Designed miniproteins, single chains. Designs and how they scored, part 105

Each design is a single chain, and the fold is of that chain. pLDDT is the mean over its residues in the fold that is shown.

## One batch from the design tools (miniprotein)

Design m3652
Fold by ESMFold2-Fast:
Structure m3652 (fold): chain A 95 residues (1-95)
Amino acid sequence: SSDKEKIIKILEETKEKILPLLSPGQQVVLNSDLDQTIEDIKKSKTVEEAKEIAIKSLDQWENWARVYGILDSRPDVAEKIVEIVKEAKKKVEEI
């Protein structure tokens, strides 16, 4: 559906914004995780299920940025990731 396509586009644009902020190893993890999330959205039965999948993935990435050591090396990068993710969640919720 066009709404699921909008959710996928938001996640793809979010990935493109975050990737240049990450190390090569972290880029592999983000690509893998978001590509899996996009596949799960494609397999979802409803737009509401797709939104829930997208928001859960974005929440996990926000928590990962805060907790799992990006902040220890690059607090400026973590803050940018958090803001990008918050904007993405808002766009998904507005669908």
Scores: mean pLDDT 82

Design m3653
Fold by ESMFold2-Fast:
Structure m3653 (fold): chain A 87 residues (1-87)
Amino acid sequence: MRARIVVKGNVVGVAIESPDPEALAKEVVAFLESQGAEVKAIIYGNTVGITATTSDAEGLARALAAFLESLGAEVEILPPVPVPDWL
């Protein structure tokens, strides 16, 4: 199972590939809501896309990464994409 987490302002976005996306979506949404985040989820094929709005997006992203790793996911956290200085 592979997960990518992106943080932008007060928003944490995650895309997860899973053989059971419905069960995974329920667990991740419940976790994020338990952290006080406002959550929206979309399932497309084997991919779960989740957006969470929170006052501590960086802290939530770290907690989510640890949670997903506990479920056996390989997690990649992508910071807000800095504009390359060489552009």
Scores: mean pLDDT 78

Design m3654
Fold by ESMFold2-Fast:
Structure m3654 (fold): chain A 65 residues (1-65)
Amino acid sequence: MDDEMQELRNELGVAIREGNFERAEELARELAERYGKDVAIEAVRSNGYSAFRFNLTRVLIKKLE
């Protein structure tokens, strides 16, 4: 439905697959700021949550307020 949200989710998946963790982190934060932390968390989970450090999601959630 939201083309921009879908593009961000797709780019997040590509960044994770390519091992560009800094870009993936920035994209996840952008998703959380624009669409909410639930959307960012779900995008990370669907694209390989286990590829990130276990603390990454927890720290992100805290910083997202």
Scores: mean pLDDT 67

Design m3655
Fold by ESMFold2-Fast:
Structure m3655 (fold): chain A 66 residues (1-66)
Amino acid sequence: SHEEILTKILSKILPKKKAEEIAKYIIDNKLDVDEMIELLVKAGVSEKKAKKAVKEYEQEIRKLEE
């Protein structure tokens, strides 16, 4: 699922429990790219790492299309 992909990516930059909670919140609320970056920065992730994580997530989602 998209949530599992996002949780895996966020677990590289956040503690597991926090990555799971943030990933669920993003998916449940259908946050856009800018909103995801803002949420990660508020959670203590640097803007550079937040942008990298969101780009990695977009790339993984694109791979689900042939």
Scores: mean pLDDT 84

Design m3656
Fold by ESMFold2-Fast:
Structure m3656 (fold): chain A 88 residues (1-88)
Amino acid sequence: MWLELLEEGTRLVEEGARNNDVELAIKGAEIAREGILQMIRDGDGYPSDLELLDVADKALELAKAGKLKEAAELMKEMLERVKKRRYE
């Protein structure tokens, strides 16, 4: 499920930020981005969810730049927004 990819990706970015592991954070951001793409493909996304792809791209760029805490915060905010919308 795409939600599992978003949760796993976000968890890995947060873990990378805690451990100062840039490679782990990049991997997490890439997994989360794939989750967003799958959500869009499955038709489970709202039109506003296209902005989430830009957010995921920004988080990946931050992770590559070593700004791991910023990448983790951005991914966490995105995941919370998606979860809140699905449980409303």
Scores: mean pLDDT 78

Design m3657
Fold by ESMFold2-Fast:
Structure m3657 (fold): chain A 76 residues (1-76)
Amino acid sequence: GREKSEEYGELGKEYSEKGDSEKTREYVRLALEVSESPEDGSKASNLAGTAALKSGDEKSFEESNKGLLESVRRYL
């Protein structure tokens, strides 16, 4: 549900800030799988992407953008 999606989103943000692109990808994906709406999934991806942009981690930013696209496609 939404609460778990938010928890995974925060974890994705933390790993994105640390430059761990693999864990960023994993937690963004988990947030999408437990999301019940496009807003829940896109919020997690946006949060991780913003953190990656601030830290300069290109790979985490790319993985977050993939999650954002996946959330849009899943609910269209």
Scores: mean pLDDT 70

Design m3658
Fold by ESMFold2-Fast:
Structure m3658 (fold): chain A 100 residues (1-100)
Amino acid sequence: SAEEKREELREIFRDLSEEAQALVEEIFEEMEKTDPEYLDVASLLSILSEVFLALLVEWARTGDPAAREAVEAIIAYLEEKDPELAEEMRRILEHQERLA
């Protein structure tokens, strides 16, 4: 369920700053508002990919260190669960750093 996935997201980001946790919660709430059925059926990896993109866009626009902190946490989580996806996300992050 969407609520179970929200709880798992909280676990991934539990050790981050309050600001980073608040950003992730805000993104998840916007996803629930936009497509609640998607959150019930989508895999956690798909949801993390969308959260990653939203955080990356926020960081690119604002330079908010909380957004960068959350992006790094997603990559670290995926290094154990899906190393290929983690490496691709790292390349995307490095490309965005080069554009700044």
Scores: mean pLDDT 81

Design m3659
Fold by ESMFold2-Fast:
Formats: sequence, C-alpha cells, structure tokens
Structure m3659 (fold): chain A 66 residues (1-66)
Amino acid sequence: SEEEKEKILEKIDRAMTRYYLTGDRDYLVEVLKEAGIDEETIQRILDAIDAGNFAEAAKLVEEALK
C-alpha cells in the first residue's frame, strides 16, 4: 500500500541521514537490505551519498522499491 511504502521510505531517509551525520554504514545497509534492495543498488546509493548527491540516492531508493 501507499502508506506502507511511505513508512519504508521514511525509515530509509532516517537511515541515510544517520549515515551522513555519523558514518553508520552498517545500519544503512541493514535497513536497505530489509527493504529488499539488492547489494549493487545499495552500493550505488552509498556512492551517491558519499558524493553529496542525495537526489540521486533518493531516486535509486524509489526506483528499487517499484
């Protein structure tokens, strides 16, 4: 449902923010894996955040959850 998808996206957004502020890579990877995102896409998301491209990271997450 749309509500369930929004809840997952909010959890991922918090995990990405936590990674950006604290460097907690393990927590972000765990959250993304629990959401069903594959390891190659997870690495692309991490690379986007590390490059400061949060728009690309958000796009990759949303495309992976289709």
Scores: mean pLDDT 84

Design m3660
Fold by ESMFold2-Fast:
Structure m3660 (fold): chain A 93 residues (1-93)
Amino acid sequence: MGLTTAQLRAEVEAMRRAVEELEEKIREAEEKGDVKKLVTLSVAASLLAVAADFVAEQAERKGDRATAEEAREVARRARELAERAKKAADELE
């Protein structure tokens, strides 16, 4: 059977932590001029956005609007981080 509401909520919390970790790592990579790491972090953030959209859809189907809205916010932040990392990598080389 599919994920429970409690499991979806736990996934959103884990994804929120992943966004915070990615933001910190992108900032450090920008400061160091680490193009390879910025490219890797851009891909990781893009994948996180896709996963968060999937969790949002599952939460919405279960009627958990609050969890769905939190997952959509994670997806939005992850996309912004992916764009930021890609732009930083492009501007360095």
Scores: mean pLDDT 86

Design m3661
Fold by ESMFold2-Fast:
Structure m3661 (fold): chain A 79 residues (1-79)
Amino acid sequence: MEKAKELLERARRLAEELRRATAAYVRGEPGAEERVRAIEEEAKKLVEEALKLPNGEEVAKEIVGLLTSAARAGAAEAL
């Protein structure tokens, strides 16, 4: 389960970045939209890597859940 742990650790760090970037985007900060797009592309790569694992569907769902929660929290903080 080393690869799954690595992907989840990367997802947690990416979720923190997404929370901050989403809050900045909602506030209209310069460059925030590009930051959100870059994070979304990295997230897609993490999900794709997760789906290659034997327990990939479960890991992918956890990654998506972390990112979705972070984006929602960032948007709420900016409002």
Scores: mean pLDDT 83

Design m3662
Fold by ESMFold2-Fast:
Structure m3662 (fold): chain A 63 residues (1-63)
Amino acid sequence: SLEQELVEAAKLRDTIRVHEIADELIKQGATRAQLERLAGEAMELKDGVSAIELNDLARKYYP
């Protein structure tokens, strides 16, 4: 799944790939809560950069 691919990218600290997958999830109807949950998962994986990016996308698309 795209969520699994995002988690794998965050585990590798591939922030560019995390952003690409997040954009695709948003196109497929991902909710603000889903993006915030994925940001929390990135933080647990010690990928703070991806967590910030995901939270910024959540605010941008769901102000």
Scores: mean pLDDT 79

Design m3663
Fold by ESMFold2-Fast:
Structure m3663 (fold): chain A 80 residues (1-80)
Amino acid sequence: MEEELREMAEGMLEYVRSLSEEEREEIRREAERALADPSASEREKLLAELTLLALELEKEPREVALEKLTKKLEEVKKKL
């Protein structure tokens, strides 16, 4: 279970690291718009929160980023 969520976290970090700075900023703005949209579903808002967290954590040490992102994925899974 935690191992599967860790694989998801690794995939998310690799994805954001593969993006250019311009692409990261574009995705951040899309996620922020989803969070600000009162018509967005709870699922859409949770996914936007995960995206923003992955972008923020990309700048942190890998092990710290993976731990925090895995924890957030567990929280999101419980709410979905």
Scores: mean pLDDT 78

Design m3664
Fold by ESMFold2-Fast:
Structure m3664 (fold): chain A 68 residues (1-68)
Amino acid sequence: SSEEVIENLIETLKITLEDNSDAKLDDETIEQIVENFIEELKERAPEATEEQIEKGAKEVREIAKKYQ
């Protein structure tokens, strides 16, 4: 389901960022992370609604901002 894909992508991102927490992210890198999430979600879960995509993108951006 799209919910499982979103959860998996967010979980993977959290692990990746935590493992690399010494590297500070700039705004450009954060937006690239968000864009990559949206593209991957559309590829793996084409049934995902616009609302799910927007909500996921916001959550990903907030997670990445913690490492800014």
Scores: mean pLDDT 85

Design m3665
Fold by ESMFold2-Fast:
Structure m3665 (fold): chain A 100 residues (1-100)
Amino acid sequence: MIHPDVQRAIELEAERLRQWAASNLDEADVARLDAVLDEVKAAETVEEALAILRRAAEDPAFSDLLRLMMLIMAHELREWEREYRENPEAFRARVDALEA
């Protein structure tokens, strides 16, 4: 299961991408992005979320900019997972300190 703090970061980034898409993409691309983001939010593991993002980044129907955004989100998710994996106590303390 994806850690709740990492899941929160995923949800925040997904919302940011949706807001950007509504102003910059046509309705068909918005619908495609929404479907990908819903799959990412439904993922139970970081590996599943990364696979979804990589698949979207390789989709020729997506613009170069959208594919780049998918790659950036995948990179951020991998880094958050790595930080959590390297020192889960320090990661939790950092997140708790930000919420306190």
Scores: mean pLDDT 75

Design m3666
Fold by ESMFold2-Fast:
Structure m3666 (fold): chain A 95 residues (1-95)
Amino acid sequence: MKAEYARAAAEAAEGAAELAERVAKDPKDKQTAVKAMFLATVAAVEALLAGDERTAELAREALRYAKRASEGDAEAGRRAAELAEEAARRAEEHA
């Protein structure tokens, strides 16, 4: 069902937001940054399968900022968390 994909997108985006917040506090934690990138990618794919292009776009933006955070940009980590949190909220509305 389309709702199952929306729920999966929400759970992945929420996970990405939590990990991106950790990276913002510790930009040297490359492993956590990579995990945030992975969950943002999952959120984008699941959102596309749900037919929610806007949530997928937010998740892709979160992925781009998480990648910058993995390069030592703490502010990018905060932005990734905000975008992933917004993606999670939108996905929940469609679940």
Scores: mean pLDDT 85

Design m3667
Fold by ESMFold2-Fast:
Structure m3667 (fold): chain A 77 residues (1-77)
Amino acid sequence: QEELERAREAVDRITEILRKTMEEIKKYQNDKEKIKSVLEKAITELERIRAEYADHPAVVAMVDAAIDFLKNILKKI
């Protein structure tokens, strides 16, 4: 039960980071340097969550997928 609650908390944190990042990207649509900064900050925050949940393989996999998603956006800028 506590492990499932921790995983749920991690998913909520990851989802909130992605939501805020997408909102900021939409706000700065014409500023590539600002979008790059927003993406790099989000990736750093996700890497901190990855380190916090390093003992939870399922959470690590979810964070890695989110980081890859943001890195793919960064490559297209």
Scores: mean pLDDT 85

Design m3668
Fold by ESMFold2-Fast:
Structure m3668 (fold): chain A 93 residues (1-93)
Amino acid sequence: SAEEELKQYPNSPIALAELGREYLEQKNFDKALEYATKAREISEKQIAVNDSDLYKFALAESLLILSRVYEAQGNLEKQAEYRKRAEELRESI
């Protein structure tokens, strides 16, 4: 479903975050990082233009996926940074 949504809407941050989560569950950390990073970048740009809980939710999800990827790679500094950003953002929703 997420891959089909991206074929129609290639910049959907929700679909990109869903794919990032799916690849993380498969332990495909390279693709999880790629899709979560795209979701983060699009959500950050959209929030700067229009403050929306939907984009804040997509951003928080992408940040949690990035935190989990960096945890799996042993990068505890980036894990902590992304987790903190996600928690702070969730408190703003």
Scores: mean pLDDT 84

Design m3669
Fold by ESMFold2-Fast:
Structure m3669 (fold): chain A 71 residues (1-71)
Amino acid sequence: SEEVKRLLEEAEAARQYAKRARDTGDALKAQGAASTPEEGKVLDAKAQRAYDLAEQGEETARRLEEEARRL
């Protein structure tokens, strides 16, 4: 029960991290669209990194939720 609670709390933290990473990526993309072409390329690369981190966070949350279901 306590182990299940801990895993679900970690999964929720990973989902919140993923949401913040996606929000960051969206903000960077919006900033890039309003910037010079040179600055836009740098911001687009940073946005892609943020989206990659969001996907990793969502996958981590899914794995933790699956582990909790097996306990």
Scores: mean pLDDT 89

Design m3670
Fold by ESMFold2-Fast:
Structure m3670 (fold): chain A 80 residues (1-80)
Amino acid sequence: DKKFKTSELVKKIQEIIDSLEDGEVDETGLSIGTLELALETLKNLKEEEISEKELVDMLMEKGGLSRETAEKFVDFLANY
């Protein structure tokens, strides 16, 4: 299982948010509001590293994303 540094995920999501204009969505179809919710969820993690599977499950449970959307978003972040 591929692991991510929580700090790197926070940086990537912030860069995505900063690249978007009002009313735009990212390459995976997430709005600024949804991305900000994901960012807040990650900032509240105490763990320095998270697995891909744990990240997907957390985004579903805390972020309200579907599994398909969470998996697409995590894959996008991994290649960003």
Scores: mean pLDDT 78

Design m3671
Fold by ESMFold2-Fast:
Structure m3671 (fold): chain A 67 residues (1-67)
Amino acid sequence: SREEELEKVIEKAKKKIKENIDKLSPVQLATWTVELSEAYFEYKLGKISPEEMEERLEAKHKELLER
């Protein structure tokens, strides 16, 4: 189901963050949680798919680790 796809996207993203937790400052972690919240709101409004949400979270994670 769509809900199961969303749950898998969120869990995958959380796992990636946990694997790199020692490399992220508290501010960087807070920035990622803001992106998660905003993407989830857009998903709930029907503006993005679970696949687009996954892409946004992966892009933000990459951005934070490369800065």
Scores: mean pLDDT 81

Design m3672
Fold by ESMFold2-Fast:
Structure m3672 (fold): chain A 81 residues (1-81)
Amino acid sequence: MEELKEKVLKAFDKYYERFKDKYPQSVFDEARKIIEEASPEVIERAVKRTKERTGLTVDSESPLFMHFFLSELDLLYRKEK
């Protein structure tokens, strides 16, 4: 479970390095904070939903994975609130 969250954070860091000129730093800081604060269960659920929706996994290293993953994570995070 911790390994999955670490894989997601590494995928986010690669995504940040590729797109850091496209969005303000604050957008990436907020997204990373949500990932770090999310429970392993929420991360696992968001990863599963991303795979069901797109066929992409955390190991795909596709920027599309991170786009859809962050969308699914935000929906779960808002529901917990």
Scores: mean pLDDT 75

Design m3673
Fold by ESMFold2-Fast:
Structure m3673 (fold): chain A 78 residues (1-78)
Amino acid sequence: MSPSIFIPEKLIEQARELLKKAKENKDPSLAKQAKELAEQAKKLVELYKHSYPPERYEELTKEAEEIIEEAEKLLEEL
């Protein structure tokens, strides 16, 4: 039960999908959107830290950070 309708796992999945489309279409706007969603997911994972097992918290944080890094690298190359 949570007052937020945004699920960090769903945001990470959406960010990954946008990043794939950005790579395929070489679209910097999609890369920026992917980065924003991954940053939002990371903030929500930190906010709900107490609700996750330590290993899951680390996995979600790492996955979000990897998407942010890939999006930033893509934006530098576009």
Scores: mean pLDDT 79

Design m3674
Fold by ESMFold2-Fast:
Structure m3674 (fold): chain A 81 residues (1-81)
Amino acid sequence: MSPLEKKAKELLEQARRLIEEVRASRDAPLEVILQKAQQIQELLDEAMKLAKEAGNEELIEQVKEVLGEAQRVLKEVLEGL
């Protein structure tokens, strides 16, 4: 596994953990939720960059899936659904 692929996978795991924290913290102050949302976005942006640089199509698709899940969870939490 290349260093780029390893780093991208580590960032994806961190993003997934933060998404779970957002789900668990639905009753948290909006400011806290927005801060976690920013962290998730930064992790996924970096993971996507590294996946593209590595040319790993499977990893790129995994980043897209986690990004979609993050967007769905954040929308549900922010809209109170």
Scores: mean pLDDT 82

Design m3675
Fold by ESMFold2-Fast:
Order: C-alpha cells, then sequence, then structure tokens
Structure m3675 (fold): chain A 64 residues (1-64)
C-alpha cells in the first residue's frame, strides 16, 4: 500500500541520518536518504520526500 511505502521511505531517511552521523560517512547516509525519498515519491508524499532529501544534504554537510 502507499502507507507501507511511505513508512519504508521514512524509515530509510531516518536510518540515513543516523547512519551517516554515527559512522561519519555522510555519502552513505545520503544514499539511504535518497532511497527513502524515492519510496516517498512513489507513495505521493511530497513533504516526506523533501524532508528525506534535506536530511541527505544535511548529513553530507555535517560529515563530508
Amino acid sequence: SKEELAEKGNRLGALGWVHGNSTGDGEAGRALAEEGAKLLEEAGDEKGKQGSINAGRAVVEKNG
């Protein structure tokens, strides 16, 4: 369902933020957040998609 897809996308975005910050690998964090953003786009969650994209950018800026 779209709800399940949005949940998976949100979890991947959150995981990307946590993983990038805990490991210092901003690019790995961004990759997870971008995968989450794709799922959120498929779910029609525009705000969730933008949030995940922003988290990916922020984790790279913070960690390189």
Scores: mean pLDDT 85

Design m3676
Fold by ESMFold2-Fast:
Structure m3676 (fold): chain A 74 residues (1-74)
Amino acid sequence: MTREELALQTIAADKLLHPESHIDEDALENLQSLPLSALKALRDHYLKQLDEESRAKVLSIRSLEDLEALLASY
């Protein structure tokens, strides 16, 4: 799994937990600036709070297009 995939999945998980939250344009770049261990821990922390179906959706995200498709469904 790439750093970009981890960052995209983290953004998706955060948005599913906080649907009202605004996603900053710089969110992807900011998350990718984190140490890989910290980024993975943050993603896993959000995943733990999601139901099984939401976790599956987040873990399917591999690209920005996947993220946009998920967000468009809400």
Scores: mean pLDDT 80

Design m3677
Fold by ESMFold2-Fast:
Structure m3677 (fold): chain A 86 residues (1-86)
Amino acid sequence: MSEEEKREELEKAIRESNIAQVDYAIALTQGKVEEAEKWKKKRDEYNKRAADIAEELGLPRVAEAARKSGGFGMIGALIEEWLREK
């Protein structure tokens, strides 16, 4: 897997994790417990994938955010890395 392909997979994992987190929250507010658990599982799977790829790319802050806070925290970590390069 090329570095470019890894970056695309990381972005995909972060997007999917955030989508799952939103759907999880919506399902909870609607009392749909089984649907909420399904979205929570998908969120956790994408968080793990994002952490693994971020480590391979040398983005330790993104990997830490993925393990600790998940989706929204990963966006914050990416923005921090992006601002640090500029």
Scores: mean pLDDT 78

Design m3678
Fold by ESMFold2-Fast:
Structure m3678 (fold): chain A 97 residues (1-97)
Amino acid sequence: MEEQIEKLKEMAEKAGYDPEKLVELFKESNKDGSGTFTVDELVNFLKKYYNIKLPDEELKAFAEELIKQFSKNGDGTLTIDEFLEFLKKLDEAIKSS
């Protein structure tokens, strides 16, 4: 878990994100030590981090699709590793555009 938080911080910094803000949001979402993001936690992350001016219903649909695409177990949550994989693909998409 500590190693995964450190990886998240490094990935955030390399991708041009605020590593402290991401670590804080991650810690708030994973106080039970599950290491997973729910739909609601991803919606809150998108609102705070990307300042997206979309209705909550659209953000929720996007978060559900994200979990569907990157969740390996299909339990409706994203692990730290799956979230890092998403960030990597997002960075690659930005660089290709």
Scores: mean pLDDT 67

Design m3679
Fold by ESMFold2-Fast:
Structure m3679 (fold): chain A 103 residues (1-103)
Amino acid sequence: DSYLQGVPQFNLDQAKAALKQGDLDTAKSHLTKAIDAQQYMIDDLRERALKLGNKKAIELLDQAEQLLDQARQALRQGNIEEALKLFEQAQQQLSQASQEIAS
């Protein structure tokens, strides 16, 4: 799943570059792609956490999904900087969930 692991980060980096240049439409497009790819990773990890009965991982994945939903809402409101912060918080929760599943 190396492809899916790289897609959120690639699109996040492109969104940050576009935002620094003032290209809000390009930033929004790439951040939307990053959110969608990260949601796919959450869904995959949730399947594994449920099979393992890892309650801590499930809780972290639920928190990550809530943050992604908030990021999507911020994007719909045109608040790209807020959406970016929420996305990065979701990445941290997803990383912790992945570590819990790996243990």
Scores: mean pLDDT 85

Design m3680
Fold by ESMFold2-Fast:
Order: structure tokens, then sequence, then C-alpha cells
Structure m3680 (fold): chain A 69 residues (1-69)
């Protein structure tokens, strides 16, 4: 699939996630896309960070957002 398709899947996965382990996994996938991550996926990352309480998941989400810069 395309980078846009991967970003959409990652964003949907983050929004559907009910636990921090799933959010961390989604963050790692989006981080690998780097600057190719869509603004919609970046918004999903920000929302997931706001909802996350696990320090490891929060670090993964921040790293994914930073890779998009």
Amino acid sequence: GSSAEASERGAAGLRASTDDAARAAGAHQLKELGPAVTEEAREALREALDASTDPGARQALRAALEAGE
C-alpha cells in the first residue's frame, strides 16, 4: 500500500485503541513513515498522546510526532 494508506490505517488504529500497548504499536508504525505521515495521522497521534497514561506509550507517540517534523 501507499504511505497515505499506511497513515490512514495507523490513524484508525490509534483512534480504535483502548490500551496503551496498541497505541505504542501504532506510534511505531507511523514513526517509520516519518515526514510522509499525513496531518490526519498526526492529529490521531496527538489525541492518542492525550489519552495515554503509560510512559512508554507516551514516549513512542512523541517520537512519532517528532519524526514527522
Scores: mean pLDDT 80

Design m3681
Fold by ESMFold2-Fast:
Structure m3681 (fold): chain A 63 residues (1-63)
Amino acid sequence: LAEELRALAPEGVAGARRAAELLARAGHDSLAQGLRDVIATHPDNPLWAAAAVLEAADVLAAE
């Protein structure tokens, strides 16, 4: 899952939306909501979206 998220980071906002779907389906609802909040706050900012995806991947890798 963490590797799938890292692969989505270069896709910006679209990648973050896909990452949130994957996190929600895997039961990581708080991480999924965190990504959705970033997208809602910065809807046209691919760098903020990518950073949020990488942060979520790092949290998963630390488990």
Scores: mean pLDDT 79

Design m3682
Fold by ESMFold2-Fast:
Structure m3682 (fold): chain A 72 residues (1-72)
Amino acid sequence: SIELLKKITEKMAKKLRENGSVSLEEAKEILREVLSPELAKIAEEYMEALVAQGVSVAAATNLAAIKALEES
């Protein structure tokens, strides 16, 4: 759902505005707050894989959220 992706993006933008960065743990918490437990698990696993490859937490979170929502 585009509405769920928008909620994730807005929460990420707020953290970036407040702290200048978003940690992996903060991004995981945002995913857990917005997505179902099943989708959050898929998103977290994909996000961790992207971050391990050098993708920024913000970009990895957006890509992981899109991937999880496509699986729904």
Scores: mean pLDDT 82

Design m3683
Fold by ESMFold2-Fast:
Structure m3683 (fold): chain A 85 residues (1-85)
Amino acid sequence: KLEEKFKELLEKGKKYLTPEQVEMLEKMIEDAKKAIELGLMSEEEALNILTALVEKLIADALGKPVADTPALRYLRAKIAESRAA
């Protein structure tokens, strides 16, 4: 199912991308869905493009320390709380 594949890409992205990049990815997924509805792009083309973009963004993120973002800070705090309990 196309929706599940897009969700998988978004979850993979959330592990390595900034909140701003995640929002951009969410918008691109919406734009891709619209393009598919209008017959401007196939599901396969959309998935290939978005997959390549996510892989590139993750590679860039791994080459640089991830910025200390509010979402990443929140996630780290929750992990620390779980370990302290």
Scores: mean pLDDT 69

Design m3684
Fold by ESMFold2-Fast:
Structure m3684 (fold): chain A 86 residues (1-86)
Amino acid sequence: SSKLEEAVEKAKELAKKLPEHQAEAAIEAIDKIVETLKSKNVPESEIIKFIEEVAKLIEKGLKEGKPAEALLEISKKFIEFINSLE
């Protein structure tokens, strides 16, 4: 879906504004999240919502100068989301 592709691209564009090491980690995490949620048959609309939340967390990390904390919060929310699928 173009809407999912647009959400992923927006999140990756924000991730590229992070310091190089965190940018690479964030981009890899975005791809892994999308792949994992698709493999678990999560509806595309829910994947889009989650990626939009990831983008907001990256933007917040950029604004507050706390990119490491943003990546940790993304990891925590991803684990919580996966656990909610049971």
Scores: mean pLDDT 85

Design m3685
Fold by ESMFold2-Fast:
Structure m3685 (fold): chain A 71 residues (1-71)
Amino acid sequence: AKRLGLLLNASDEEARALLPEGVELLRSQGYEVIVKEVPSESREDVLKAYEELSKVSDVVLMSPEMAEKLA
């Protein structure tokens, strides 16, 4: 199965509330889902979490705001 990494801002209460439904949907479709929480959306925290998550996942998904930090 394809391994999906999800990057989540631990301070984003809305994203945290919606995450379980999205994760269950993806797992029900046969994907392995790995969630990594970042303490902040700083470039350093996002980059470190992305590098760690990319070692155990085939694709890393994140918010557009986090993606800008890596550009």
Scores: mean pLDDT 77

Design m3686
Fold by ESMFold2-Fast:
Formats: sequence, structure tokens, C-alpha cells
Structure m3686 (fold): chain A 86 residues (1-86)
Amino acid sequence: MSPEEAARWDALADEYRAELEAQVAALEADLRANDPSALPTLPYLKQIIKAETDARLAIELYPERRELYEKIKAEKIAEMEAKIAA
């Protein structure tokens, strides 16, 4: 990876991290206002949002691997949903 590619990756990762943090904060605020009984599931919901955000970033950088990243996303979401249901 060239220094320019590494810098581009870091910049995109920072943008997606900020988006992830904003989405998590909005979700927590919404749960506190509308469904506080779901707050114990927040750590698993955070992992679902992260899996979706990570897949979007990975597909943007490597669109030829979309099917692989969609599979990784689906497996992580299923894992978190199983923990919420338990």
C-alpha cells in the first residue's frame, strides 16, 4: 500500500468512525426517550451499526469484494441478534 493509499484509508476510516459514533449517540438518545427497556441491548445494537458501517467502508474501497463483505456483515448481525434474543 502506498503512503497516499494509507492516508486515504485513514481519512475514510475517520469519517466512518465519526458517522458510527453519531449513529450510536442518536440510537441511545432515541431508546432513552421512546424505549428505555431496550437499553440493555444497546451494546449489541452498537455492534450491528458497526458491522453495517464497516461493510459500507470496505465495499467503497474494494467493490470487487462486495459479496464477501456482505457475508461478513450478515454473520456479525446474526451473531448480535442471537445475543439480543437470548
Scores: mean pLDDT 81

Design m3687
Fold by ESMFold2-Fast:
Structure m3687 (fold): chain A 70 residues (1-70)
Amino acid sequence: MLEQAERIIETLRSNGRDDLADQLRYYLLDPFRPGAETDTVRRGFQAFVGADDDGNIDDERFEEILRRLL
């Protein structure tokens, strides 16, 4: 999980999306932390990656994320 999260974040930074990378890092490292900013990031992230309610990303979804970023 963490290695996959770091790869996604690094790919976003490489594409000049530091703002989104920082938000996703917060969400992926602490997906259970409540807050208005967290809800916004969680909704956007779930829509983007198809993460479940626990914030888990399986191998299939990880491949989809990479395909969308590439």
Scores: mean pLDDT 57

